Designed miniproteins, single chains. Designs and how they scored, part 50

Each design is a single chain, and the fold is of that chain. pLDDT is the mean over its residues in the fold that is shown.

## One batch from the design tools (miniprotein)

Design m1717
Fold by ESMFold2-Fast:
Structure m1717 (fold): chain A 63 residues (1-63)
Amino acid sequence: SLREEAKEHVREKYPELVKKRPGAEEEIVDAAEGFRNGLKLPDEYLLPLVDLFAYSELLVLER
């Protein structure tokens, strides 16, 4: 499913984030799906939104 692909994408691209926050991949994908649904964006926007949320989380971890 697209959701499982998005979770795998987070694990592959942002392993440090997942290591520091177990379950972060689910939280990020949930946030991205919520945002995409709220704006009624097509499925192709899910991975870009996942990258946006993951990048934002990663920046917070780097002080």
Scores: mean pLDDT 80

Design m1718
Fold by ESMFold2-Fast:
Structure m1718 (fold): chain A 70 residues (1-70)
Amino acid sequence: SKEEVIEQAKKAVEEFLERFKKAKTLEEKLAVADELNAKLEALYEAHPEIEEEIRKLEDEAQQKLDELVS
């Protein structure tokens, strides 16, 4: 369902943010961030009806990742 896909995206964001924090090198951190972005893009392409919700999660994740890099 729509709610299940959104919940999956939220869990992915949380898991990838934890992986990003645990990454030891900048190259590893960037790889984790790229993987998350690709996963979120794949989800909204498969489910265009929830594109707005996924983009909001993507924006929130990017803000958190930027804070961790800065």
Scores: mean pLDDT 80

Design m1719
Fold by ESMFold2-Fast:
Structure m1719 (fold): chain A 85 residues (1-85)
Amino acid sequence: VIRQVLDLQPGQRASFDFVADRAGLYRVVVDGPARVFVQILHDGQLIAGRVLNPGEAFDVRLQPGRYRVVVRALFNAGQVRVTIR
């Protein structure tokens, strides 16, 4: 389980890396006041991208490996919490 807290202004983006230790479905959950665009990248290639409202989640199927998560705030500023499990 990965948990990240990001402080974002409208239009600002932040990124973090995570390691998928197993093949399977991973659930990405976003909480906080901001509507965000979340992208998951592997070796610079886009694997998945979703616009999420506060409290929304999406599932993505990953192979073991290192991934980069990019989170961009679309409208609201604030503390955004991202959980991957």
Scores: mean pLDDT 82

Design m1720
Fold by ESMFold2-Fast:
Structure m1720 (fold): chain A 60 residues (1-60)
Amino acid sequence: SREEALKNLEETFRETLSVNDDKTAAEIGKLLAEEAEQRFGVPKSEATKRLNEIAKEHKK
């Protein structure tokens, strides 16, 4: 489902942030958002917004 795809995207991106620098994580995040759109129909804007929110929380 779209909700499962979004949850998986969030979990994968959190793991990506734990082992990569911010710039590399941002590039991987972009690819994850594109894949979620292509495979599960997640709007790229929604996926991107969610990834940005996670990135902000990671800095705290």
Scores: mean pLDDT 79

Design m1721
Fold by ESMFold2-Fast:
Structure m1721 (fold): chain A 96 residues (1-96)
Amino acid sequence: MKVEKKLPKVKIEFTGDISLEEAKELAGRILDKANDYGATLLHAEIYEDGRLSLEFIGESEDKINKLAEEAQRLARELGVEVKIEKEDLVVTLDGD
């Protein structure tokens, strides 16, 4: 008997000529919201070509949706593009 659980995952990518300071601002604000929602950072990368990529896993789809909505709001505020990919990660949990 294997028990499978789905954990919601989100990849957030900001593009559109983002300065390093804007990338730091975006990353900091998203990380703060992720911490508030109990989401775990899996990957973070800032590129010199004006791109920021963040990947999170959460305990609920609602929390991941709120994080995605915050990312879209921040992208609109700064006039940059955001791409959001949502995926369920299937994990097999062996009981402790």
Scores: mean pLDDT 76

Design m1722
Fold by ESMFold2-Fast:
Structure m1722 (fold): chain A 96 residues (1-96)
Amino acid sequence: SLLEKAEEKYIELFPEVTKEMFEKRKAAGLPDPTPLEILYLLLQGKSDEEIAEKIVEKLLKEGKANPEKREELKEAVKGLIEQIKEALKELEEKKK
């Protein structure tokens, strides 16, 4: 699947970030690897705002997040997006 390809690529490109992301995901009680889903959406050309909204709405729909914490969750997701974008930028610069 495209998600499996995104996971493989993410692990290869960002091994340290992947380890920290899995640790943070477990601590946050997230069921799915949110950072990997973010990478998948970035590869589809989605904007930061679209990705953050989609991830937050998914977590709320699944009953995995507190609706009263929506803005806090959105900021956390935006933080993950920025970390992934910086890692992707560094990789692209090293590739050239």
Scores: mean pLDDT 68

Design m1723
Fold by ESMFold2-Fast:
Structure m1723 (fold): chain A 100 residues (1-100)
Amino acid sequence: ALEELRREIEEELEEYMEKAKKAGLEEEAKIYAEQARKVAEAWLAAQRENTAEARERAEAVAREQEIALAEARLERLKKEGADESEIAALEERLAELRAA
């Protein structure tokens, strides 16, 4: 079942990337797909090992995903000329994620 789940995740990520390219969100989608793959692998490993240390590693990978996605979103907002207050709010969130 875990190997089947991994295959399903890979298929969904490929479909997501294709749709995101058509929507002009390719850079965010690429980062999301890479981080989602890492999170999935970490959680599959944690389930297999069934230890507190493996769970802590999975949580750390999930946090890295949130940071990477926030960075990609920030770059997109800057390219789109989004409101400065929106950009500042995301920069503050990113700083909080990095500090904790």
Scores: mean pLDDT 71

Design m1724
Fold by ESMFold2-Fast:
Structure m1724 (fold): chain A 99 residues (1-99)
Amino acid sequence: SEIDKLKNELLALAKEMAELIKKVASDEDIARIDQLMARIEQGVAESDPLKSLQLLTQSLSEMLGIAVETIPEDSEEYKKILELAKKAEKLLKELAELI
């Protein structure tokens, strides 16, 4: 379904964001990212559309927060994170419109 496609695209974006953060993150932040990835996977699997959207939105927002705190602002990785964040925001809006 279109919903499943959007959720899978969001999961792929989250995995790419997590990989970029893990390049520079402390062990404590890596653990936080792993917890957020588990919550994102839970959101993808969630059958309640509103709960799914809430889990995905909150987890992706928190992951972006970690990224902007940990990745140097003048780096190529930082620019990539902002690009991925914009794409995730667009996909979340498209998902919300289908619910």
Scores: mean pLDDT 88

Design m1725
Fold by ESMFold2-Fast:
Structure m1725 (fold): chain A 93 residues (1-93)
Amino acid sequence: SLREEVNELLRQAAEALKAGDYEKAEELLEEVIELLELDELERRLLRKVMEMYKWMLEHGPDAEVPQEVIEEARELEPYVPEVAERIHAKLAA
């Protein structure tokens, strides 16, 4: 199913991030974006989540994230419920 394929790609992307293979993680996320036909807003949110996760892996979970990154993430935060609903609809179709 599409959901199973997406879950497997996301699992592989998470493993790539943990291994420090950010190029492979980006390629796997691009496959998810293409499969789910994510729009520009949905792609920006997914990439911002990856950027924040990469920051935590490089600096530790308690490290202070740069204010610029936090401000960019906060600008997208109000759209998270809408994006989640749209992704759910695409996985159900």
Scores: mean pLDDT 70

Design m1726
Fold by ESMFold2-Fast:
Structure m1726 (fold): chain A 96 residues (1-96)
Amino acid sequence: SKAIELLEEGARLLEKALETGDLELARKGMKLAIEGARLALKEKNEKDRKKALELLDRIIKLGDEFLKKFPDDLELQIDLGILRIMRGVLKLLLSK
């Protein structure tokens, strides 16, 4: 799944960004995560939706940890907000 590939890469970049303090790498990871989440919302396969939800939970946790280092980064705050909304929608789609 392209959605899963993008979410896995987004998580990888965010983990590396946390280790290095690289804000631009974190932003890249967040943009990949948003695109992956967008594709996951269109996914009909329940297994891929569940995996996408697990990856989104991990990505949001990593983004929150990064935001502790850069609390005034508006782009990161907005991107995290978008991911939380997308996670909520994906979770709703799995509840039927």
Scores: mean pLDDT 84

Design m1727
Fold by ESMFold2-Fast:
Structure m1727 (fold): chain A 60 residues (1-60)
Amino acid sequence: ATREEALKRRDEFIKELTEKYGAKVVKILDAEGREVWTLDPSITDEEATEIIKKLIEDEK
């Protein structure tokens, strides 16, 4: 897969997590100054588990 394909899949995944599963996502800068998206560190283990469960159910 190309880097562009990987970035598109990442953006689709982030959109799905945010819109379908209500995940809190924050934008950070990596060591190279690139914008990356990650889950808000305030998210609880229970919320993370629910997101994973819904994702597995949708990928069925």
Scores: mean pLDDT 63

Design m1728
Fold by ESMFold2-Fast:
Structure m1728 (fold): chain A 58 residues (1-58)
Amino acid sequence: MEKEKIELALEQFRDLLPELTPEQAREVIDKMIEELKKYASPEDVERFRAEAERLLAE
């Protein structure tokens, strides 16, 4: 269940990225991480962060 939420968050972030400035994208990542911390394990939150930063970098 938690892994599915991380995958959905990454997919939403990927879809939003073309519409966001780099500054807005970082704000979205921070907000998503704070939300995910309530429901996901620290390992899953870190995975989300790493993948989101990778998407932002390319």
Scores: mean pLDDT 77

Design m1729
Fold by ESMFold2-Fast:
Structure m1729 (fold): chain A 68 residues (1-68)
Amino acid sequence: MKEKEEKERKEKEEKEREELSQEAQRIFEEGADDKTIIRTNARIMIALIPEQEERVRALEAQAIARLS
């Protein structure tokens, strides 16, 4: 049991990664603001390295705070 749930989770992660990559590319091409770039990069990092989620979120918060 649970094997199908693992497969579905992997498929969702792959699709989310692809969508985030396309979104990031468009943001760089269109010249989005620094906060948007930081948030998008944080989401990509969390998708790639979920075990570092807390660290990535802390770095995101620090970077945004400096811009505020």
Scores: mean pLDDT 70

Design m1730
Fold by ESMFold2-Fast:
Structure m1730 (fold): chain A 69 residues (1-69)
Amino acid sequence: MRALDEAERLARQGDLAGAAEVLREEAEKSSGELRSMLTLTADQVESAPDAERAVAIVRGLKAYLEQQR
């Protein structure tokens, strides 16, 4: 998912607000469980104490979604 790759890139740069915004924009285009997960992940990224934790949060969602394929 392009939005998750972009969110990870922004989080690595320390732009946690930008990473959260990318995830929220993708959530608005999504429905059901995916929308809920993207919204929750955006909130967690925005509230992360540092870039390393924000990156780990985004990677966790990526891994979960790859297992659902």
Scores: mean pLDDT 83

Design m1731
Fold by ESMFold2-Fast:
Structure m1731 (fold): chain A 57 residues (1-57)
Amino acid sequence: MYVEITAGPLEGERYPIVKKENNDYLIKTPSGEVIPLSKFLAEHLTPPAGVTVVSEE
């Protein structure tokens, strides 16, 4: 499973999902930090921002 950014300056970037927690996803950033997806979107993407969750396998 990973998150793919579908709009904005990070379009096409993919981040692995570590865990689903409290109606959110914990993702691993390129720096190795594990953070909630909602926090990442709020801090790093300007509207319009889009994401999709992809199950690989």
Scores: mean pLDDT 70

Design m1732
Fold by ESMFold2-Fast:
Structure m1732 (fold): chain A 65 residues (1-65)
Amino acid sequence: MAEELRREVEKQLEFHQKLLEKSIELASRTHSQEHVEKLQKIHKEALESTRAILEARLRRAEREL
């Protein structure tokens, strides 16, 4: 169970990072550097929030086992 949840967390983070890299590459070609930096900040904040939620879920599952 905990290992399965950890894999799901890793998978979601990898997917989000991949989308971030692709979005930044596209934005770099079509938008200013300032816009790219703003996108990076937004994505970083979203990743941190998601990680905190998933870590809390893992701790709860561990306590009940």
Scores: mean pLDDT 73

Design m1733
Fold by ESMFold2-Fast:
Structure m1733 (fold): chain A 76 residues (1-76)
Amino acid sequence: DVDARVAEMVARGRAILALSDDQLLELARQRLSEVNPNPTDGQIVASAEGLRLLGVADVELEELNRKGLEIQAAAA
């Protein structure tokens, strides 16, 4: 179900965007350490930036899905 999937992604995105910079860096470091035992500071920052961008994209997906449903309803 697209609506349920979008709701899950938006909730994830909002949770990420609610994190402080320090919390986001810690999350990025923890996740990166699972695949790279010695991540550099630059890799951690890049990973944190990627997570923030993912959060923004997830929240924007809610608006796109809502607009799509409006167009579909108007066409019916």
Scores: mean pLDDT 75

Design m1734
Fold by ESMFold2-Fast:
Structure m1734 (fold): chain A 105 residues (1-105)
Amino acid sequence: FEELLSKITNPAAKEAAELVRKLLDELQFARANGAGPAHIRRIADEIAEEVTKKLKEAGLSDEQIEKVRENIRKAADAVSAGNLDEAEEYVRKAIETIVEGEKAL
């Protein structure tokens, strides 16, 4: 993730990508401490709202923002199922979408 984060130059987009990376740690921590799927989804939704605000500030399109949000939800579902490798791949895809979206600006 650090290599992907280093490619982002817009401060708001970088903050959004950092929130997406921290999401993975927060969801894994919640699951390890007994959080069920509903609680994990709530954490993901709250972070997705903050990410959405920052990506709008960065100037990403609604389509690009929706792709990031979809990958955040898929990561939450994967964490809930115990598929941590899959969750990491969805977080990576979300950050890659932010990198690609910024390059299109």
Scores: mean pLDDT 84

Design m1735
Fold by ESMFold2-Fast:
Structure m1735 (fold): chain A 83 residues (1-83)
Amino acid sequence: GPPPKKKVTVELYLVGLDAAGRLVELEHVGSFEVEVSSEEELQKLHEKLRAEGRARSTVPGQTISPGLLTDELLAEYAAAKAA
């Protein structure tokens, strides 16, 4: 049978880098629910949301991102700011 789908809340944050290239405090801008059948599906959704946030950003160094703040995510935003 199909794997059970799990309902997960995705939270969206406004993420910005300061003049030194460090992540400033996040502002919570919204949330929505999604059904996922695997961690891989959730990861792909997060990657899509990050890409869409960067593409639609109107302010250099700011983007909308799903709400896991890790050193990896901070490094990704620092790299995007420098590009």
Scores: mean pLDDT 62

Design m1736
Fold by ESMFold2-Fast:
Structure m1736 (fold): chain A 92 residues (1-92)
Amino acid sequence: HMEEELRKRAEELETKAKEYENQAKSFDKQIDGLKGAEENARRALAHDPEAAEKAVQELQDQIDSYQTQRDNLENKAKELREEAEKLRKEIE
């Protein structure tokens, strides 16, 4: 039953990788929303360049944080998929 255990483990890793990929896609949507907010802040605060720069910088810092989290999730998903592939090759 070692073959069934390896297959089950590979399926669990693939499922976990899919969860991380879905979380990364959620961050992409949030990043797009923040980029929209950045454009809106520049437009709304066009009469106050100092306030606009501060608001944009805070949004950019949040975007950078979310990009880092997204990249970490994508890397974790990749590692899990590579591990699952190795397990599947052992049963083939």
Scores: mean pLDDT 87

Design m1737
Fold by ESMFold2-Fast:
Structure m1737 (fold): chain A 88 residues (1-88)
Amino acid sequence: MIDQMIAQAQALYAQAQDIYAQIQAGADKSAAGRRIADIAVQVFRINQQFNAAIAAGQITDQARQAQLQSIIQQVVDTLSRASDIISS
């Protein structure tokens, strides 16, 4: 369960970094905005599933919990920076 969430969050982080790089290279703001929104929805879903799994006692490895929380935060921070650039 948590290993799959970590893998998915890492993939979303890579996608967020790619979008950020594309924006810096002059990518279309509308297309970039749609990609930011799509990644945001996916990371929100992972965060909801993660919180539900913790509440259900399905995740007991605190190191894995901290790892996933860190990756989710990195995705959110990267998307926030990307969103700020296309909004300016």
Scores: mean pLDDT 84

Design m1738
Fold by ESMFold2-Fast:
Structure m1738 (fold): chain A 83 residues (1-83)
Amino acid sequence: MKEELLKRAAEVMKRAKLLLEEGRKIDKKVAEMAEEAIELVYEGVGILRENPEKGLEKAEELVKKAEELVREAERELEALKEK
């Protein structure tokens, strides 16, 4: 479970960093959402490193929130690029 969550966190981080670069050029809100997602991933990974057993559920919640933010930001960015 920890390995799967870390893989999800890495994927979200990669996507969020790409969104941050694009968002800084196109839309401040997209950039802000990407930054928030990055912060959530860092917090979640930190929790897993300090206490993998007791922190797993909190880390999952944070990574899930980051995934939702990235998905929403990607949707907004795509809509902006088409207009």
Scores: mean pLDDT 81

Design m1739
Fold by ESMFold2-Fast:
Structure m1739 (fold): chain A 96 residues (1-96)
Amino acid sequence: MKEELEKIRKEVDELIAQLEAGTLDVDAAMKRLREISEKLKELAEKSTDPYIQQSLKIARDLVEEAIEALKAGNYDEALELMREVSLRLKSLIDDL
């Protein structure tokens, strides 16, 4: 769990850095975020802790919102949503 969440957070942080630098491949980023969303779903389904399940569900909902923001060309909104995902995953990792 912890190592998988650390890896996911690192992937989100890389997308944040690319978006801030103006180097983001939007199509590749949306594909990567969909893969992150699926991983968060799988981790939630494997957890028996209701707190972990709910935290991962919230993070996943934010990832899905970030995908829709990128699709709409709302890059500032996508950036804020990805930052919220990173912070929530950090909080969860620190609690594990």
Scores: mean pLDDT 87

Design m1740
Fold by ESMFold2-Fast:
Structure m1740 (fold): chain A 67 residues (1-67)
Amino acid sequence: SAADEAARALAERAVEAARASILFSDDVETQRATAANVAAAVERAAGPEYGERVRAEVLAAVDEVAA
């Protein structure tokens, strides 16, 4: 549906923006706050399934940067 397409696009863009933000910080607290804030925004706009997906993907990006 158009709503699912919009939700997917929102989630993908949110993850991309969060990944870019995380690359400019080595502070784990700031990185976790970014993940939480972005996931909460997506959850409010697109629902809990997309919020959880974004949270998981952004936390994976945090783990990637921490390595």
Scores: mean pLDDT 80

Design m1741
Fold by ESMFold2-Fast:
Structure m1741 (fold): chain A 82 residues (1-82)
Amino acid sequence: SKEEEEIKFILGLADEASKLIKEFFEVSKDEEEFEKFIKEVEERLEKWIAEAGKISPEVEAAARLLAELVKKIMEKEKEKLK
């Protein structure tokens, strides 16, 4: 069903977000490498939102919330380097 597809997409997206957060904590604390990783993650998050929007507005909203969570976690850690 469409609801099953939406739930599976959201769960898959949450799993990928968890992996990105884990990778982020494993990245070198060199500021240049950190900035490069943040940019790569932002590009991936934009792609997630675009793909979610093709499924439904509800899935897009969920993807945006997950993207905001990942971004806030990264921004807080970035503040410690400056």
Scores: mean pLDDT 76

Design m1742
Fold by ESMFold2-Fast:
Structure m1742 (fold): chain A 75 residues (1-75)
Amino acid sequence: SAEREERLRAVREALTEAELELIEEAKELAREVAETQDNEAGLEKFKKFLEERIKKGELVELNKRLLEEIEKAEE
């Protein structure tokens, strides 16, 4: 169905935008930590931790939620 194909495209675009927002928020948090800590090594480690958390944690949950919405819309 052309309608379902269009919905999947819209969801993919929304996912990309949500991913960008989540990454941007993580970067802002890392910047705030940098402003309160003098340890450059600590900041770098914290930034990598946030990126890894997004990839393996929050990003996965975001994708799961979006997949659930797609399935719900297709029913």
Scores: mean pLDDT 59

Design m1743
Fold by ESMFold2-Fast:
Structure m1743 (fold): chain A 65 residues (1-65)
Amino acid sequence: ERDRRVFESLKEALEDAVESVKTPEQKEQVKRAIDNLVELIKQRYPELYDEAVKYAEELKEKLDS
């Protein structure tokens, strides 16, 4: 339950970051943040890894749209 709440909070922060991107440089920084989140989940909450990867792909698609 606590791990799920942490993951949800990180999702909210990344969604806000995606919405605030205005330049190509900021887009690259947000992509790095997304990759860092996936690595964090892989190391600390491996049971959420597949879900985190799918979410990361969705966010990157939004950035590239």
Scores: mean pLDDT 79

Design m1744
Fold by ESMFold2-Fast:
Structure m1744 (fold): chain A 85 residues (1-85)
Amino acid sequence: DRDEITSLMLANADRNQSLMDNAAQEARDATLRDALERGLSKSDAEKLGDEAGDQARRDTGLQLSEDRRRQREERRRAMAEALRS
């Protein structure tokens, strides 16, 4: 069912977005707190926090993309094996 597949794809996209957003927020907050504790200015701390958040989002996105690619490759191999049988 196309609607079921679309619903699953949207649910997976929302989950992946939440994982990336959470990772970015945690990295931003931790970096901001550490920078302020080290005596950096608010503007410098916010800049470092934003950079750390952006990096965490990219890293999480890359990991999720790699996992999805591996799963696709595994499914493709399993299907090719089944067709040979």
Scores: mean pLDDT 80

Design m1745
Fold by ESMFold2-Fast:
Structure m1745 (fold): chain A 126 residues (1-126)
Amino acid sequence: MLLFEQPAFQPDLARVQQQIDAELAAGRKEEIEKMLEEGIKNKLTPLQLAVRGIKENLPILAFAGSLGYLIDQITGDGTGVPFAAALAVIYLKHPDLPLLDLIRKAFEVVKGVSSAEEAVEKAKTL
């Protein structure tokens, strides 16, 4: 069972979901897209993406970058940035999906990609 499927994790995911929904409702889609594109172009790490999301008050980038950082710590294979990029792109295309479903789709995207740019292109087709 994955950590984020445990009952203790559900209240935290609901809180993060509310922050992310509020971000999109505030019309910040273009800011998220720009920050993600700049982050990929500048080869930012997942932690740097998370910090940028916090500083710019963009919860989706903070969340995606933080999960990407955790994935890199567990796997050691550099999938963190592709995962963060996929999660953000899927969210912008499908903002009505629950956060857990966004995470699952992002994991499916990264299983077949070698770069953040490939992850973005694959995520756009979902």
Scores: mean pLDDT 75

Design m1746
Fold by ESMFold2-Fast:
Structure m1746 (fold): chain A 98 residues (1-98)
Amino acid sequence: KLEELRRRLEELRGRMSRLIAEASSSEEDSEIGRLLVRLAQLTEDYLNGKISKEEYEKKVKEIKEEAKKFDKEKQEKIEEVIEIAKEIVRLEEEIKKL
């Protein structure tokens, strides 16, 4: 149902925004906060048609490689936001087909 997809999208966008804000406000996580802001911008650029899906996937892979320089806990936080971004893209594409 369209309404259910929109509600889920709003929930995911809210969760992504909260995780980015938490990282950005933490001195310990401020560097990963910058990567998460970059990921959010890339996701919006893709959704707005500014970059291709191939370029988006390439840039997300670059963020994953940069994440490897952090400890496992920080890598898990970055991967969580990447998975949320992927689900946002999937839901937006699904809504576009309706």
Scores: mean pLDDT 83

Design m1747
Fold by ESMFold2-Fast:
Structure m1747 (fold): chain A 70 residues (1-70)
Amino acid sequence: SEEEKFDAEIDEFIAELQKRVPLTPEEIARLRELMRKRYELLHKKNLSKEEVDSIVTRELAARERAREAA
């Protein structure tokens, strides 16, 4: 139930990103995996929400840079 709500939120996030940046199916799959890891990190409380958000943002930025470099 909570996971289903979170998956729906991820889908909305990805859809919004696709309006700004074209994403391949592989990139979408990687984003979904990253967002799931974010949820696990928050659940464990080993990292703060701010730290997890920074990691996610950094990974997304790194992927955009890699796309521009290719």
Scores: mean pLDDT 69

Design m1748
Fold by ESMFold2-Fast:
Structure m1748 (fold): chain A 80 residues (1-80)
Amino acid sequence: SAEQQRRRQIRAQAIKEVAEELGLTPAQIQHLLDLYQNQQASIFQIAQEIARLIGKDTPTTVTAIALRLIGRELDLEKAA
């Protein structure tokens, strides 16, 4: 449906923006979202994964900002 197409566009745009901010690929951001949404990973665990991907320690605040941006774009579209 048009509504489902719009949700996919919002999700894709949010992923692209976070990827550009963190210097990661959209596929890597999708991996981080899977850890958060489907595996109930903590912000700490996600920060460790970001550190692994970029080759340096990542402050939890950076991870929280990234998740907040994704949350703003995606949670409104996931509400049933």
Scores: mean pLDDT 67

Design m1749
Fold by ESMFold2-Fast:
Structure m1749 (fold): chain A 63 residues (1-63)
Amino acid sequence: MSEEEIIERLEEAGLSREQALNLIEALRANPDRTTRLVAIRELVEAGASEEEAREIVDAALAL
């Protein structure tokens, strides 16, 4: 999965492009459990399901 595909999925979940880029950078800089949980929570609050949020975060970490 490309970075652009992950950005598009994050935008579909309710994030802006800037928020999506910031989330990817945060996950890459600090790939720890806390950062992952915060990212999942942010996506769920934006409108994604917990399962979708988890899949998007795991895809971003695999970049």
Scores: mean pLDDT 79

Design m1750
Fold by ESMFold2-Fast:
Structure m1750 (fold): chain A 74 residues (1-74)
Amino acid sequence: SPLERFAEELEVRLYTEVARLAAGSSQETRDRIGELVDRFRVELQEMVRAGASREELEELVRRKLEEIRELVRR
């Protein structure tokens, strides 16, 4: 579906940014990022199944990237 395709594109965008942000990080930070990424995948799948809007999916990505950036800053 168009929504599933959009979700795949959002997942790729998140993974690309996560790889960049994680590159210089400690093992502890990488482990915490991994947990956030795992939660993101579950939440994204649930939202797509529930018929969430494109705006709701983009907001999920924005919130998860903010959480990851905050972890990397520490």
Scores: mean pLDDT 86

Design m1751
Fold by ESMFold2-Fast:
Structure m1751 (fold): chain A 91 residues (1-91)
Amino acid sequence: MEIAEEIAKAILDKGVDYAAKLLQEKTGLSPEEAKEIVEKAAQAAFDRVSQLVDEARKQGRRITQDEFYEAALNAAVEEIRKLLEELEKKR
């Protein structure tokens, strides 16, 4: 569980390449598997932020940096948790 949060923060703060390498170091996954997980998590974060932007635009309000970061972080954490759980079930 804690690993998902660490990797999600790495995606947002340092980018997908760094986060994929960190995930490899923490889990022993292949470069390809780690990159796929990180890219899917980044996509989930982007989709969440895109939805938030669309809603704020319709309301004529500005989104704060904290709202962006928390929405992106939560979406990335959820996706990483899901994907790591799926890998564990395949053993």
Scores: mean pLDDT 83

